# Designs tried in a protein design run: designed miniproteins, single chains, continued (3). Part 104

Each design is a single chain, and the fold is of that chain. pLDDT is the mean over its residues in the fold that is shown.

## One batch from the design tools (miniprotein)

Design m11836
Fold by ESMFold2-Fast:
Structure m11836 (fold): chain A 75 residues (1-75)
Amino acid sequence: LEEGLEHYRKALEALKEGKYDEAVQHFRKAVEVFKDKDPELAARAYALLASAYRKMGKTDEAIEYLQKAIELFTK
C-alpha cells in the first residue's frame, strides 16, 4: 500500500507541474497496487488518470478511465 501511495503522490505532483505523461505513468503504477488493497483509492486514481488524459486532448483514453472509476464507485 505504501508503494502505491508513493506513486500516487508523485503522480499528483507531476499533474500539478503539467507533466501529464509522468503523471499517467505514476497513476497507472498506483492503480496496480490499489486494485487489491483499496478500491476507493484505485477509483480516485482512475478519475485522475482521466483528468490527465483530458488535459492532453486524449478523449478516448479519458472516457475509458472515467468508466473504470465509475465501476469501482458504484459496484
Scores: mean pLDDT 80

Design m11837
Fold by ESMFold2-Fast:
Structure m11837 (fold): chain A 59 residues (1-59)
Amino acid sequence: SMADQRAALEELDRAGVRAVLTGDLAGLEAKARELLSQGLVPEEVARRILASVRAALAT
């Protein structure tokens, strides 16, 4: 449902923020895999969020 997709995107956003603050990329990657396996987030969106967090942590 749209509500489930919105909740999943919010969850992925929270994991991304946590990863930036803590350096926990593994936790973000695990959350992205979980949500992708459920079909709740587009692969392209997950890939962009991971790339953005990796870039932020590299600076």
Scores: mean pLDDT 84

Design m11838
Fold by ESMFold2-Fast:
Structure m11838 (fold): chain A 60 residues (1-60)
Amino acid sequence: MSRRELERRAAVLFAALALLEAAGDFMREHGLGTEEEREAIEEAARRLREELERVEEQLA
């Protein structure tokens, strides 16, 4: 993968993570979703953080 492709991948992962974190905050603030739904969002956010960290390591 080229450096440009890694930079684009990092940007997409960062944006997706920010949106998931915002969604989680919104759900907590308004008491929305089941425990399973909140856990699914937390799991998705954790996987995106791990992938972003991996991509950022390749860019360093």
Scores: mean pLDDT 82

Design m11839
Fold by ESMFold2-Fast:
Structure m11839 (fold): chain A 55 residues (1-55)
Amino acid sequence: SAEDERLQFQYSLAHYMLEHDSSLSARERAALAAIRDRLLAQGRERGVTLVVPPL
């Protein structure tokens, strides 16, 4: 569904930034990690396993 695709896309972006964006402040990193965790929770509620594709 479009919602599941949006969740997957947003999760992939958040994970990519946390792994590769060395310019993030500690506050920005914490906020992004919270966003990632919320997206994972939304995926679980919808019965969707969110994955990180390779770059």
Scores: mean pLDDT 82

Design m11840
Fold by ESMFold2-Fast:
Structure m11840 (fold): chain A 68 residues (1-68)
Amino acid sequence: MKLSVEEVRARVEEIKRLAEVDPEAALERFLELLAEVDASRPQWSPEERAQVDALLEETLAYLGRLLE
């Protein structure tokens, strides 16, 4: 099953919401998402990859600040 950019966006929003209550659980969900993104990456266009990478970068920065 291929993840769509919209599915990645929805999962990122869920992870950000979880991070407000449990940053460690949110990080675990984010790592799961990274594995699924990696599996789907070869099937995306360069434009789709750029959108996903931007979402992941923003999410990682957000989680990193909460785990400090």
Scores: mean pLDDT 81

Design m11841
Fold by ESMFold2-Fast:
Structure m11841 (fold): chain A 70 residues (1-70)
Amino acid sequence: GPLDPLALPREEAIELLKESLKYAKEVNAPEEVINLIEKYLKIVEENSPDVDIVSALARNVLEDLKEVYD
């Protein structure tokens, strides 16, 4: 199915990280925050060894940004 119960779907993680990156840029977040999101997006897109951890963090990144800048 489109959802794997053992991991966040790669496409969902990519979409969440892209939304987080867009939001971070719109609120003029620090360059360090933008660079971190871009690094996470690269890890997920390249299917690097940390992909499962970064995919799980993708949900929290957007929530953390909204908590700080909302």
Scores: mean pLDDT 71

Design m11842
Fold by ESMFold2-Fast:
Structure m11842 (fold): chain A 83 residues (1-83)
Amino acid sequence: ALDALRAAAREAAATSTDPEVRAAAERLVAAADAYAAAPTPANLDALVRAAGELVEALVAAGLDDAARAIARALGDLVRAAGY
């Protein structure tokens, strides 16, 4: 789940020419790395916020399928984390 989120974020940044998508993807990768290092509720909240920002940027860019993929991967992670 976490690796899937990182992979999807990196793919969005590599594929999209939209600077907002790229910036949001970079923030999601940073939040995912922070959660991997210390899986605390605060780091999970930051990860959820970063993923939401990427979903919004992808929808604004017309990349609805990519947005749904991020949302699904986040849902799987949150469920696995027991929240």
Scores: mean pLDDT 81

Design m11843
Fold by ESMFold2-Fast:
Structure m11843 (fold): chain A 104 residues (1-104)
Amino acid sequence: EEKKKKAEEYLKEIEELLNQSTPDFDRLLELMKEAIKNTTEETIPKLISLLDQVLDKLSPEEAERFLNELDKVAEKEGKLEINFHIGVRALKLAVDRVFDEREA
């Protein structure tokens, strides 16, 4: 399908940007939004993998902002598996912040 091809193109651009020493995170956010809009069942695993890689490169504050923006798109597009993964990553950020605050 056309959506699958578009999703694969966006995912490839995200992967290429992530390989740069200083990735453009605003561009990554826009590409992730487009990848979510065009994602199919076959492209979800790669999308989730790349999302995790982006989040791991962000500060906790930037990761929270990134997740909030992607959650809005995933909800609007009815992408339940992606919404679920975003929720799990948001929960991990909240737990990590509480842990750092109490033990750092």
Scores: mean pLDDT 81

Design m11844
Fold by ESMFold2-Fast:
Structure m11844 (fold): chain A 68 residues (1-68)
Amino acid sequence: EEEELIERVKEAAYTIAKHFGLSDEDAKKIGEEAAEVAREALRRGLTPQEAMDLAIKYAIKKAKELLA
């Protein structure tokens, strides 16, 4: 179930980055980084819903930073 959540996070973060116009390489990297954010949140005892929310917010923030 954790791996399922992590896969969904990677896909969502990648899609968000691509929507912002980032390259495949940057989008994949943001996906992997967002997955680590989700894993760390789960490790700290946050719920799957909280982990997903944090990871998605991270992906949006990083995509915006790379466009600046």
Scores: mean pLDDT 84

Design m11845
Fold by ESMFold2-Fast:
Structure m11845 (fold): chain A 71 residues (1-71)
Amino acid sequence: EKEKALKEIEEALEQARKALEKGNIDGAKKLLESAKRHAKLAYDKGILSKEEYEKILKEIEKLEKEVEEKE
């Protein structure tokens, strides 16, 4: 199920980027929160390694900073 978890997280991150490009700040926030939740659950279940989880969190944090700059 690792590939499925990674794909779902990647899709949420991509949708968050598109929402930011469209100026949908609230939508981007919800998508980033969803991505964080999915990443944490996958890490807690042992589906993601610590390194994979940390890389995903870095991408989320980068997008969260863009959200803050656009608010």
Scores: mean pLDDT 81

Design m11846
Fold by ESMFold2-Fast:
Structure m11846 (fold): chain A 100 residues (1-100)
Amino acid sequence: MEKVEEAVKYIEDQLVRAYLEAVRAGASEEELARMVALMNETGKRVREILEKLKKGEISEEEALEKLIEVMQETARRARELGLEILAQAAEEAVRKLKEM
């Protein structure tokens, strides 16, 4: 649980930093709206993984693997939407989680 909690905190910190970086870079309201929508979908998937872990339905190792998969999908979708800052943040999260 503690390792997964650290992973989730890192994911949340990276998503928040990406949003703030996009705002500072002068991203349009439309671009920020697309970014928030994808971040909300990512957050929902992360919460679903945590709930399964809390219920004992998956192991900590399986939870970490699923979090990596969620961030890989987030990076892919961000690139398809032209959200480069979010894509880079998601890819950074994948790298960090694979080292855990």
Scores: mean pLDDT 88

Design m11847
Fold by ESMFold2-Fast:
Structure m11847 (fold): chain A 73 residues (1-73)
Amino acid sequence: LFEEAVEYAKKGSEAYKAGDYETAAKYYEKAIRLLEEIGSPDPNVYLALSEVYKKLGDEKKAKEYEEKAKKAA
């Protein structure tokens, strides 16, 4: 599960660099879900998804994930 979460986060980062923010959001969300399931939420992945939602213009979701990052730290 952890290795799978890391792979999804990597795919999210690759999609973000390519400008495919919708695909980046999808992969980061999968990574976050797996990390939450194993009890190891990663504030850096929450922050990455927050930045993706800012690029998509979804300020509400961007703020939600920023707050989750603060709680995970």
Scores: mean pLDDT 82

Design m11848
Fold by ESMFold2-Fast:
Structure m11848 (fold): chain A 91 residues (1-91)
Amino acid sequence: GKVEEARRLAREAIRLAREALSLGAKEAVPLAVAGALRGSGALFLAEQAERARKEGREETAERLAREALEDARAALEVAREALELARRVVA
C-alpha cells in the first residue's frame, strides 16, 4: 500500500542522505540535510495516515498516505542529487 511504499522510499532517502554526508563533501550538506528532513517528514505523514485509518477516518488516511508518498518520492530525488554531488566533489 501507499504507507508501506512511502516508508520504504523515505528510509531509502534518509540512507542516501547519510551516505552523502559521510563522504565529507561540504557542498552536498544542504541537499543531504534537505533530503533527510523531507524523508523524516514523509515518515511522520505515513504514521499520521496509519493513525487516521485506525480511527476510521478513511478519507483523511488516504490523503495523508498520498502526501507521504509524494514527499517520500521528492525526498528520494533530493537525496540522490546530494549523493551525486558529494561523489563528484570527492572524485
Scores: mean pLDDT 89

Design m11849
Fold by ESMFold2-Fast:
Structure m11849 (fold): chain A 75 residues (1-75)
Amino acid sequence: ALEAAAREVVARLAREGEVTADEILDALAAARGLSEEEREALRAALDAPASTPAAAAVMDEIGAVLELAARLRAA
């Protein structure tokens, strides 16, 4: 559910030329820090269906960053 919604939001923003997946990952890195390995894992999670608790937790965090980014764009 959240992973599908997060992907849809990312795809919609990318189509509208607003925010890319890489920009969301950059925002997450700035907010809490992100290793190179974590960044690659998160990018892979955006490209593949999530089916584990770990993947679901990652999608939840991405969803929170997407919500924050959307609020900033609205302002």
Scores: mean pLDDT 55

Design m11850
Fold by ESMFold2-Fast:
Parts: sequence; C-alpha cells; structure tokens
Structure m11850 (fold): chain A 70 residues (1-70)
Amino acid sequence: NAEATRDRILEAAVKLIKEKGPENTTIEDIAKAAGVSKSTIYKHFKSKDELLTVALMREIADEVEAWLGE
C-alpha cells in the first residue's frame, strides 16, 4: 500500500543520510535503496528537500532516544 511504500522511502533516506549526509544523498540513491522508482518518490514527496526534512526529523527522534539510553 501507499503508506508502506512511504515508510520504505523514509527508512532508505534515513540510512543514506547516516552513511553520507543529507547533501550527498540523491533521490536516485533513495529509490534504489527503497526498491522503488524515482517517480514513486515524487508521488509521496513534492521535493527532495521535503523528503530529506522528514527523514532528518525521524532520524533526530531515533538518535535522541538512543542517546537517552546511553
């Protein structure tokens, strides 16, 4: 479903941002990692900036939770 696809895109974006940073993360890299087409990403997010912003917010939440455990 669309929600599961959106989650896969966000998971792929978060992983790539952790590996090489948001500036070096491309829509093509995210599409390959999520197993979707670039056009599918643009159906869920209006721009690369929107996708990266949502992915960064999710990563920050996860990082904060990890830091609280340490």
Scores: mean pLDDT 78

Design m11851
Fold by ESMFold2-Fast:
Structure m11851 (fold): chain A 84 residues (1-84)
Amino acid sequence: MEEILKKQIEELEKRIKENPNDYNAYVQLGIAYYKLGDYEKAVEYFEKAIKLNPNDKSVYRLLADIYEELGDTEKAEEYRKKAE
């Protein structure tokens, strides 16, 4: 599974370098890094996704879950409210 995730990340990173407005690639990168336990990179890519599509409530919920995992309860609550 880790080998598959690393290959997926490489392909998605190439995709966003070729098209920096590829919203789905940023979301998938965030999810892939979250699955690897790299919460800092997951947050980075989800924040980029929100800048491209601020109306996707699912990304705000994912950010809330990650900040809760990191122990940042203030940011977790902020994103949880934005997910409503």
Scores: mean pLDDT 83

Design m11852
Fold by ESMFold2-Fast:
Formats: structure tokens, sequence, C-alpha cells
Structure m11852 (fold): chain A 69 residues (1-69)
């Protein structure tokens, strides 16, 4: 079974991947810059073991992905 730390790291990795898609494929420069910042925040939150911060950043990346369509 996965530990809480493993779940935090997986959520952060998926969030960083989602942000990377926005950085690479979005035509909106503001969205690209925000996605870069969110990827950095997800990495820091995961390093700190802060599940709430990772979940917040994941939500923000999902909201950005919805606006790009």
Amino acid sequence: SLSERDLIEIEAAMTIMGASVIVKYSEDEEAKERARRLAEEAARAAEAGDREAVERVAKEVRELMKKEE
C-alpha cells in the first residue's frame, strides 16, 4: 500500500506534468508563466510533505487547463 508521502509525491508529479503541458503547448504567455510557478510550488510543497499545498496547486493547474480550452 502507498504511504501518505508516496501519495503526496505522486500528486505533485502529476501536477508538475499537467503544468508542463501548459508550458509547452499553450499560446497564452501568462498561462505559461503561471504554470511554471505552479510546478515550482508543487515541487516545494512535496519536499515539505505539505499535502494541502499540493492539493491546492493541483486544483489551480486543473483550473488553468480548463481555461485553455
Scores: mean pLDDT 85

Design m11853
Fold by ESMFold2-Fast:
Structure m11853 (fold): chain A 78 residues (1-78)
Amino acid sequence: EKKKLLERKAKANEAAAEGISKRQQTVLDRYQAEADASDPETRAKLLAQAGAEVSELQAMRDKAIANAKKYKEEAEKL
């Protein structure tokens, strides 16, 4: 059953990474829509803020992907 537990942990981390990817896209879409309706100076500021927020989400996603890979490798060794 240890192998099944590791496979479940891998799947949970893959689902988390996918959820973060969808959130990154939602953030970008929201900021892009606001930017498209704004003056050039406000547009630049909004896109810079979106970039910072997406970078934080990217770090979380990368960690989830690394954890999923680790659990898959541990499951394969059993």
Scores: mean pLDDT 83

Design m11854
Fold by ESMFold2-Fast:
Structure m11854 (fold): chain A 66 residues (1-66)
Amino acid sequence: SEEEKLREELLAAGVSEDEVDTLLESIKRLRENPGSLSADEVRDLQEALKAILLGVERAIRRSRER
């Protein structure tokens, strides 16, 4: 599925399997019930997304330096 492809891409970028699984489950839950997450859980999700993005950007930059 598309989620499984995203999972593989994130793992290849150096994100942990637990973080990827947590992210995908959070997205699924939000799709089913947008109000199910607390403010603290939303903040945690935002921090996880930021860390993933920074990791991907760093990997791309270093790949281009070679």
Scores: mean pLDDT 70

Design m11855
Fold by ESMFold2-Fast:
Structure m11855 (fold): chain A 91 residues (1-91)
Amino acid sequence: AEELAALARQARAIAEEARRVLPQVEAELQALGLSPEAARELTELVREIARLAEEAARAAEAGDEEAARRALEEARRLLAEAQALQDAAMA
């Protein structure tokens, strides 16, 4: 039963990466030419991804595989949404 440990590691990696980029992401997005509104929206998505990933890690560590998978899936969905918004803004 290594699945819970793997989910916890994946979730923590996502949370750590999101937190690492958060301090500069809004300024970097504006430097890329995004509107203040688009930069704020993307920054909010990154913040929400970090929260969901931390929720997934905690659920996995508590042995709640279903809660961990749901939170991680939501985090991945928001990652895809953020990428689509960034790609659209740069096109």
Scores: mean pLDDT 79

Design m11856
Fold by ESMFold2-Fast:
Order: structure tokens, then C-alpha cells, then sequence
Structure m11856 (fold): chain A 59 residues (1-59)
């Protein structure tokens, strides 16, 4: 549901941002965001996490 997607997106964004700040390539940040979101909240959260991780790299 929307709450699970939001939680997955938040977790994914944090993971993606952390990876980016550590100097990992943008592709790694998106992948880690997707994985973290998906593992906690399923496939829809995985997609949201990946998107949020991608956005985080732009900051």
C-alpha cells in the first residue's frame, strides 16, 4: 500500500544517498535504494526506493 511504498522510498533514499556520499557510482546508489526498499516492503517499495535513491544522488 501507499504507506509501505513511502517507507520503502524513505529507506531507499537514505541508502542511496549514503552510498552516493561514500563515493559509489549513481548506478550503485539506485541499486542499493531499490534493494533496501524491496527487502523491507516488497516489489512496489523496491521501485519507489530505486527512484528515491536516484533523486538523492542529485542533491
Amino acid sequence: GAAAEAAGAAAGAAAGRAAYDRGLPPNQSITLGSVVGGETHGASASAAGGAAGGRAKQA
Scores: mean pLDDT 60

Design m11857
Fold by ESMFold2-Fast:
Structure m11857 (fold): chain A 112 residues (1-112)
Amino acid sequence: MLGEEKAESIRRFFEDLAATEDDPDVRKMLLELGEKFGEAAKKAGEKFAGVTLDAAQLAASRDNLGLAFTYAAQAVEAARAGRYEEAEEYLKKAQELAEKTHPGEFPDYAEA
């Protein structure tokens, strides 16, 4: 489910992952990803709570957010391997999918 509970779950996932990471730059990236995607999930939940949407629209929005997290995880793995160019590409893809689900509600990693 989207909303505060899902946002907290996403944040904890990235915090737990960061706790096992020895590289401080990668740890910072993981924590920032947790905050940004957690906030996006919370906003998505609030938006859907205020609007009656059919099951197909809700499923499509959830699929895009799930794929965004997959790209974010790939970005972290690329960064750990020192492949920062690949990491930036994956972060950009993750952000594009998140913004497609919540237009204007996800911070732009390329500009930040």
Scores: mean pLDDT 58

Design m11858
Fold by ESMFold2-Fast:
Structure m11858 (fold): chain A 85 residues (1-85)
Amino acid sequence: EIRKLAEEALKAIDNGDLEKAKSLITQLENRVKELEKRAQAGDRKALAELAVAYYHLSQIYEKLGDKEKAEEYRKKAEEYVARLN
């Protein structure tokens, strides 16, 4: 689910379809918000999915040339990986 949204967003960027890419990124960011609520409620599977989602968002923003956003999301992915143990 998260992986498919990220793959479609990257393809949209490659094809120059920035409107579609923006829509898919918004869907990913909304999914992240729902996962954060579940993680706060004690769902450890949501922590793993958050790490994956933040990693994909980092790659997407890197491809868009937004290096600051890409680094921010990469750090968030690393934080959630650390919280799993």
Scores: mean pLDDT 85

Design m11859
Fold by ESMFold2-Fast:
Structure m11859 (fold): chain A 94 residues (1-94)
Amino acid sequence: MIDDEVEHALVLIYNAIALIDLKRGNEQSAVDALEKALKLARELYERGHPLAPETFRDVAEAARKASEMSKNPENRQKFDEIAREAERLAEEAA
């Protein structure tokens, strides 16, 4: 595991990568980036990091935006699933 501060920064970076890749038409890369962001956010939560609820909200917002930008129905469903899970975990972590 990496330092919590670095892990929080990586979540923000993966959220940004997802939206950039989606604009470029690399939808699978966007899905992969948001799945990594959610995984890192869960690791922060499991370690009791105080920013975990906010980190989950950031992932949820990025995933909702990705769903709106996606032209592929299967990928839209995946983005919606990531958003719903992140929203649920944000409420649980609060």
Scores: mean pLDDT 84

Design m11860
Fold by ESMFold2-Fast:
Structure m11860 (fold): chain A 95 residues (1-95)
Amino acid sequence: LEEIGRLLGLSRRETAILLLLDRAGDRALSAREIAEALGLSQSTVSRHLSRLSARGLVERRRNSSGTTLYRLTPFGREELARAEREAAARRAARA
């Protein structure tokens, strides 16, 4: 987690949000669902999601019911995969 966050220039919470969205795949999550999954307040999650969206890593969509949902962009998924590969390589080099 820490190494992936350092490689992406993200906080620990922002990295946790990206990994959660990655595990969800194509399923978009609300700020409430992300907050419940990570044990954070919805306001904290919303603030981090705004920063991640500004970086193009997360996309924000409104469904027909007016609920805002979030998922990884193709760019965000690629950047996360790249950071995960680099972190794994660094761990292998130390082992």
Scores: mean pLDDT 82

Design m11861
Fold by ESMFold2-Fast:
Structure m11861 (fold): chain A 61 residues (1-61)
Amino acid sequence: SEEELWLEIEKALALMQLAVDRIAGEPLTDERIAARVEQLKAAGFSDEVIAFYEEEARRLR
C-alpha cells in the first residue's frame, strides 16, 4: 500500500540520517539520540520509525 511504501521510505531516511550522524565524528550519546528523536517527531515521522531509529542508534553506540 501507499502507507507501507511511505513507512519504508521514512525508515530509509532515518537510517541515512543515522549514517550521517555517525560520520560526523561525534559519538552517538544518549543526549544526541534524544535530540534527534525530538527532531524526527517535529518533522512528522511516525512513532514506529522513531522507535526503529532509537533501537538502531542505541545498538550502534
Scores: mean pLDDT 79

Design m11862
Fold by ESMFold2-Fast:
Structure m11862 (fold): chain A 70 residues (1-70)
Amino acid sequence: SEEEFLKKVEEINELFTEAQEKNADQEKLKKLAEEFFKVVREYLENPEKAEEYLKKLEKIKEEVEELIKE
């Protein structure tokens, strides 16, 4: 749903902020941010594919969380 997508976007934005505060790998973080913005843009163009984009957001979330652990 749109609410689930927006909630996931908020969670990922908070994780990006945390990663920046902890000086995580900036090159990897930049690539993940670029992928994140691409997924959000594609969702806005094709909201009927929400399930596909939610899966992509979940993968991005996991990658950012992994960077924070380092």
Scores: mean pLDDT 81

Design m11863
Fold by ESMFold2-Fast:
Structure m11863 (fold): chain A 56 residues (1-56)
Amino acid sequence: MTKEMFEEATATMYYLKAYIEGKSELEALKAALKKMEEEGLEHGVERLRKLIEELE
């Protein structure tokens, strides 16, 4: 598994967790972004920021 694949999987897990907990799609993406930033996972952060920008 590449570093990028790991970071994308981690971002997806944080997103799904927030979404299942009752957040909207945009709120869940922002929650996942916060977690990825806290862990310093730069590739995952960049991917989530792009998705958030496309939804706004």
Scores: mean pLDDT 80

Design m11864
Fold by ESMFold2-Fast:
Structure m11864 (fold): chain A 58 residues (1-58)
Amino acid sequence: MKLSEKQKKAIEEGEKLGVRAVTVEGASPEEARELFYKTVEEKSGLSREELEKIRKES
């Protein structure tokens, strides 16, 4: 998996926000997943489709 530093950072932040939403704010796993994708796209420009491809191929 070859990601830029910005993309890796965005993925890490998205995952942390998703976990926090579920554990602290009582969000559903589905809501946390949507928050993750939005955060990564906003910070790195990686679309949901690109993220899914990266996770499957790696």
Scores: mean pLDDT 73

Design m11865
Fold by ESMFold2-Fast:
Structure m11865 (fold): chain A 74 residues (1-74)
Amino acid sequence: MVPKLSEETLRMAIRIARQEMATETDPEVAAELLRKAEELRRAGEADPSVSEELKREMAELVEEMRRRVEELEA
């Protein structure tokens, strides 16, 4: 098990996704980013090697991105 490298890679991906969503102003592009984040969350939930902390971080990311899409469509 090499959870340190995998965990760091996932945390970096989460941080990049948050930054991309925070600067995105196109609701169609934001919705696509949300769909990709939801796919990653489902894959993470199905993977027993992913820590509960990372699963929670991915769930929080999806919720944050969903709120951003709603803001852009309002």
Scores: mean pLDDT 75

Design m11866
Fold by ESMFold2-Fast:
Structure m11866 (fold): chain A 71 residues (1-71)
Amino acid sequence: DETQKKLLKLIGEILDLIGDKLDLEKELEKLKKQDLSNPEIQAKIKKLEEEIKKLEEEIKKLLEELKKLPK
């Protein structure tokens, strides 16, 4: 009951974060096709990579919470 509701909520939150990460990865790939010698483009790439890493850490935390719930 309560555990199943928490499971479904965590799965939904994980899927939403994966979607956000995929959108940022798509933007990162577009920037990597630009002139990489441009320091402004390099700075934008670094910011996107940092945001992607934060999303990966959030996904990891939710997966650990999911692992604590009964199957």
Scores: mean pLDDT 81

Design m11867
Fold by ESMFold2-Fast:
Structure m11867 (fold): chain A 55 residues (1-55)
Amino acid sequence: SAEHEAAVEAAVRMARLSRLSREQVVAMVRKEATDAGLSEEEIEALVRATLEALD
């Protein structure tokens, strides 16, 4: 979805600008998604997509 794509792009941008480790990226994405009220399945999908985009 457009919301999912935008969230992945934002997370990738932050990770690259801040030189975050994989563990820091996972923690950041999980916290932001949880705060945004996403389900566990949506959080896991967002984490996976963000890590794939960083590869």
Scores: mean pLDDT 82

Design m11868
Fold by ESMFold2-Fast:
Parts: C-alpha cells; structure tokens; sequence
Structure m11868 (fold): chain A 96 residues (1-96)
C-alpha cells in the first residue's frame, strides 16, 4: 500500500529530475561548460538507477517481500539524493 505509493512518487520525482537535467545539458553545451554537462549526465544516470530500484521495490512489495521492498526503496532514495546533489552542482557551475 504505502510503500508502493512512496516508490511511485520517487519514480515521478526522478523522471522530473531527468527532464530538468536534459534541459540543463542543452544550456551548458551552448555555454561551452563541459563540467556542467558531465555532472548533469551523472545526475541522469543516478536518477535512472533510482527508477530501476523503485520499480524493483514495487515488485518486491507486490510479492509480500516487505523487508526487501523497504531496502530497495531506501537504496532508490539514496541514488535520487545523489542525483539531486549532482544536478545542484551542475546548476551552480552553469551560473558561471
């Protein structure tokens, strides 16, 4: 119930982060800021990993594997958190 909703919300947030990072990459390339491009690409990779882990958490929850589902969701949250940090640094570099 609740865990599946949390995982679905995480997937949505990760998808929104990927869209924002793609737009940042376009702007960074126009400015010749290769460091910002690289950090935003890393943010996308981490967000994609978060989506995969959250999808696995949903599957584990549906199978009644609550402890495995909670662990996978926590791993997804950590990956998304790292993605947010990389994107924030990319935004900071783009401001120069």
Amino acid sequence: GELIKEAEELIKEAEELIEEAKKLIEEARKKGNEDAVELAEKAIELAERAIELAEKAIEAAKEGKEEEARRLLLEAEIELGLARIYLAIAKLLLSK
Scores: mean pLDDT 91

Design m11869
Fold by ESMFold2-Fast:
Structure m11869 (fold): chain A 63 residues (1-63)
Amino acid sequence: MKKILLVVSDDEEKAREAAEKLSKELGVELEPIITDLSPEEAMKLGLKLMLEEGAEVYMLDVR
């Protein structure tokens, strides 16, 4: 099963650091997707990924 971390940030470096930290804390391989979408639009994207790809989606807001 594909595991995706959807990171909402306007700072790519900060987002990547946060994603790495969370992946280590969870002990799982997460595919990071960095976006500056609103929380509402990010939630819609996450739902789409779950429904269309059968992925487990985690969300992180680092604004």
Scores: mean pLDDT 78

Design m11870
Fold by ESMFold2-Fast:
Parts: C-alpha cells; structure tokens; sequence
Structure m11870 (fold): chain A 90 residues (1-90)
C-alpha cells in the first residue's frame, strides 16, 4: 500500500534523526564532562565511562556499527588519548 510505504519512509527518517541526536548528545556530554575535569585522573575516568556508555548503547541496538565508530573517533580526538580508546575497544 502507498500509505504503508510513506509511513515506513517517515519512520526511517525519524529513526535516523533520533540516532544522530543520540550521537550528538553523547559527544556533547563528553565535552562538558571533560571541560569540568580538574585532574588527568578525572579525564581518564570520563573517557572510560563514556566508552562504557557507547558500548552499552551499541549492545542494546541504540547505535549502529557506523555510528559507534564515528563517536569513538571523535572521543579519541577530543581526549587526546588514542591509546586508551584503542585498548578499551579491543
């Protein structure tokens, strides 16, 4: 049915926007948390907690593989701790 096809197209667009919003939210929260960190130890904890959160969203199906990789890449760049992120992902 044409009505069913239009509904599916709208639903897919909304899902895409929700997933993009989730990615943006994770990155924004990370940036805020990192900016409020007073020590290198706190920054490390924030990175580890953010990576755990990303993993949980991915395992629950809230993030696609591609979106997970994009978020992880931005976390690596923002943290300046590529080695920490790589060790956690493996």
Amino acid sequence: SEEERRREEIEKQIEKEILESLKFMIISIFKISLSRAESEEEKTEIVEETLDLIKKFYENGDLTEEQKEEVLKEIKELAGREELVDKYVE
Scores: mean pLDDT 73

Design m11871
Fold by ESMFold2-Fast:
Structure m11871 (fold): chain A 57 residues (1-57)
Amino acid sequence: GAKAALEQAKKALEDALKTGSPEEIAEAARQYLEASKSVPLNPQEDFRARYILSLAP
């Protein structure tokens, strides 16, 4: 479902941030943004998502 897609995209973004590849980070951030449009985030998930996205250039 949409929430599972958001969770998967979040994990991919976290993994990309650990690899340090700008291309991987940019692509993972785009996937996460796309998934977040489909799912209303609860306050805790929204805060974490904003934090992770702030780490992507």
Scores: mean pLDDT 68

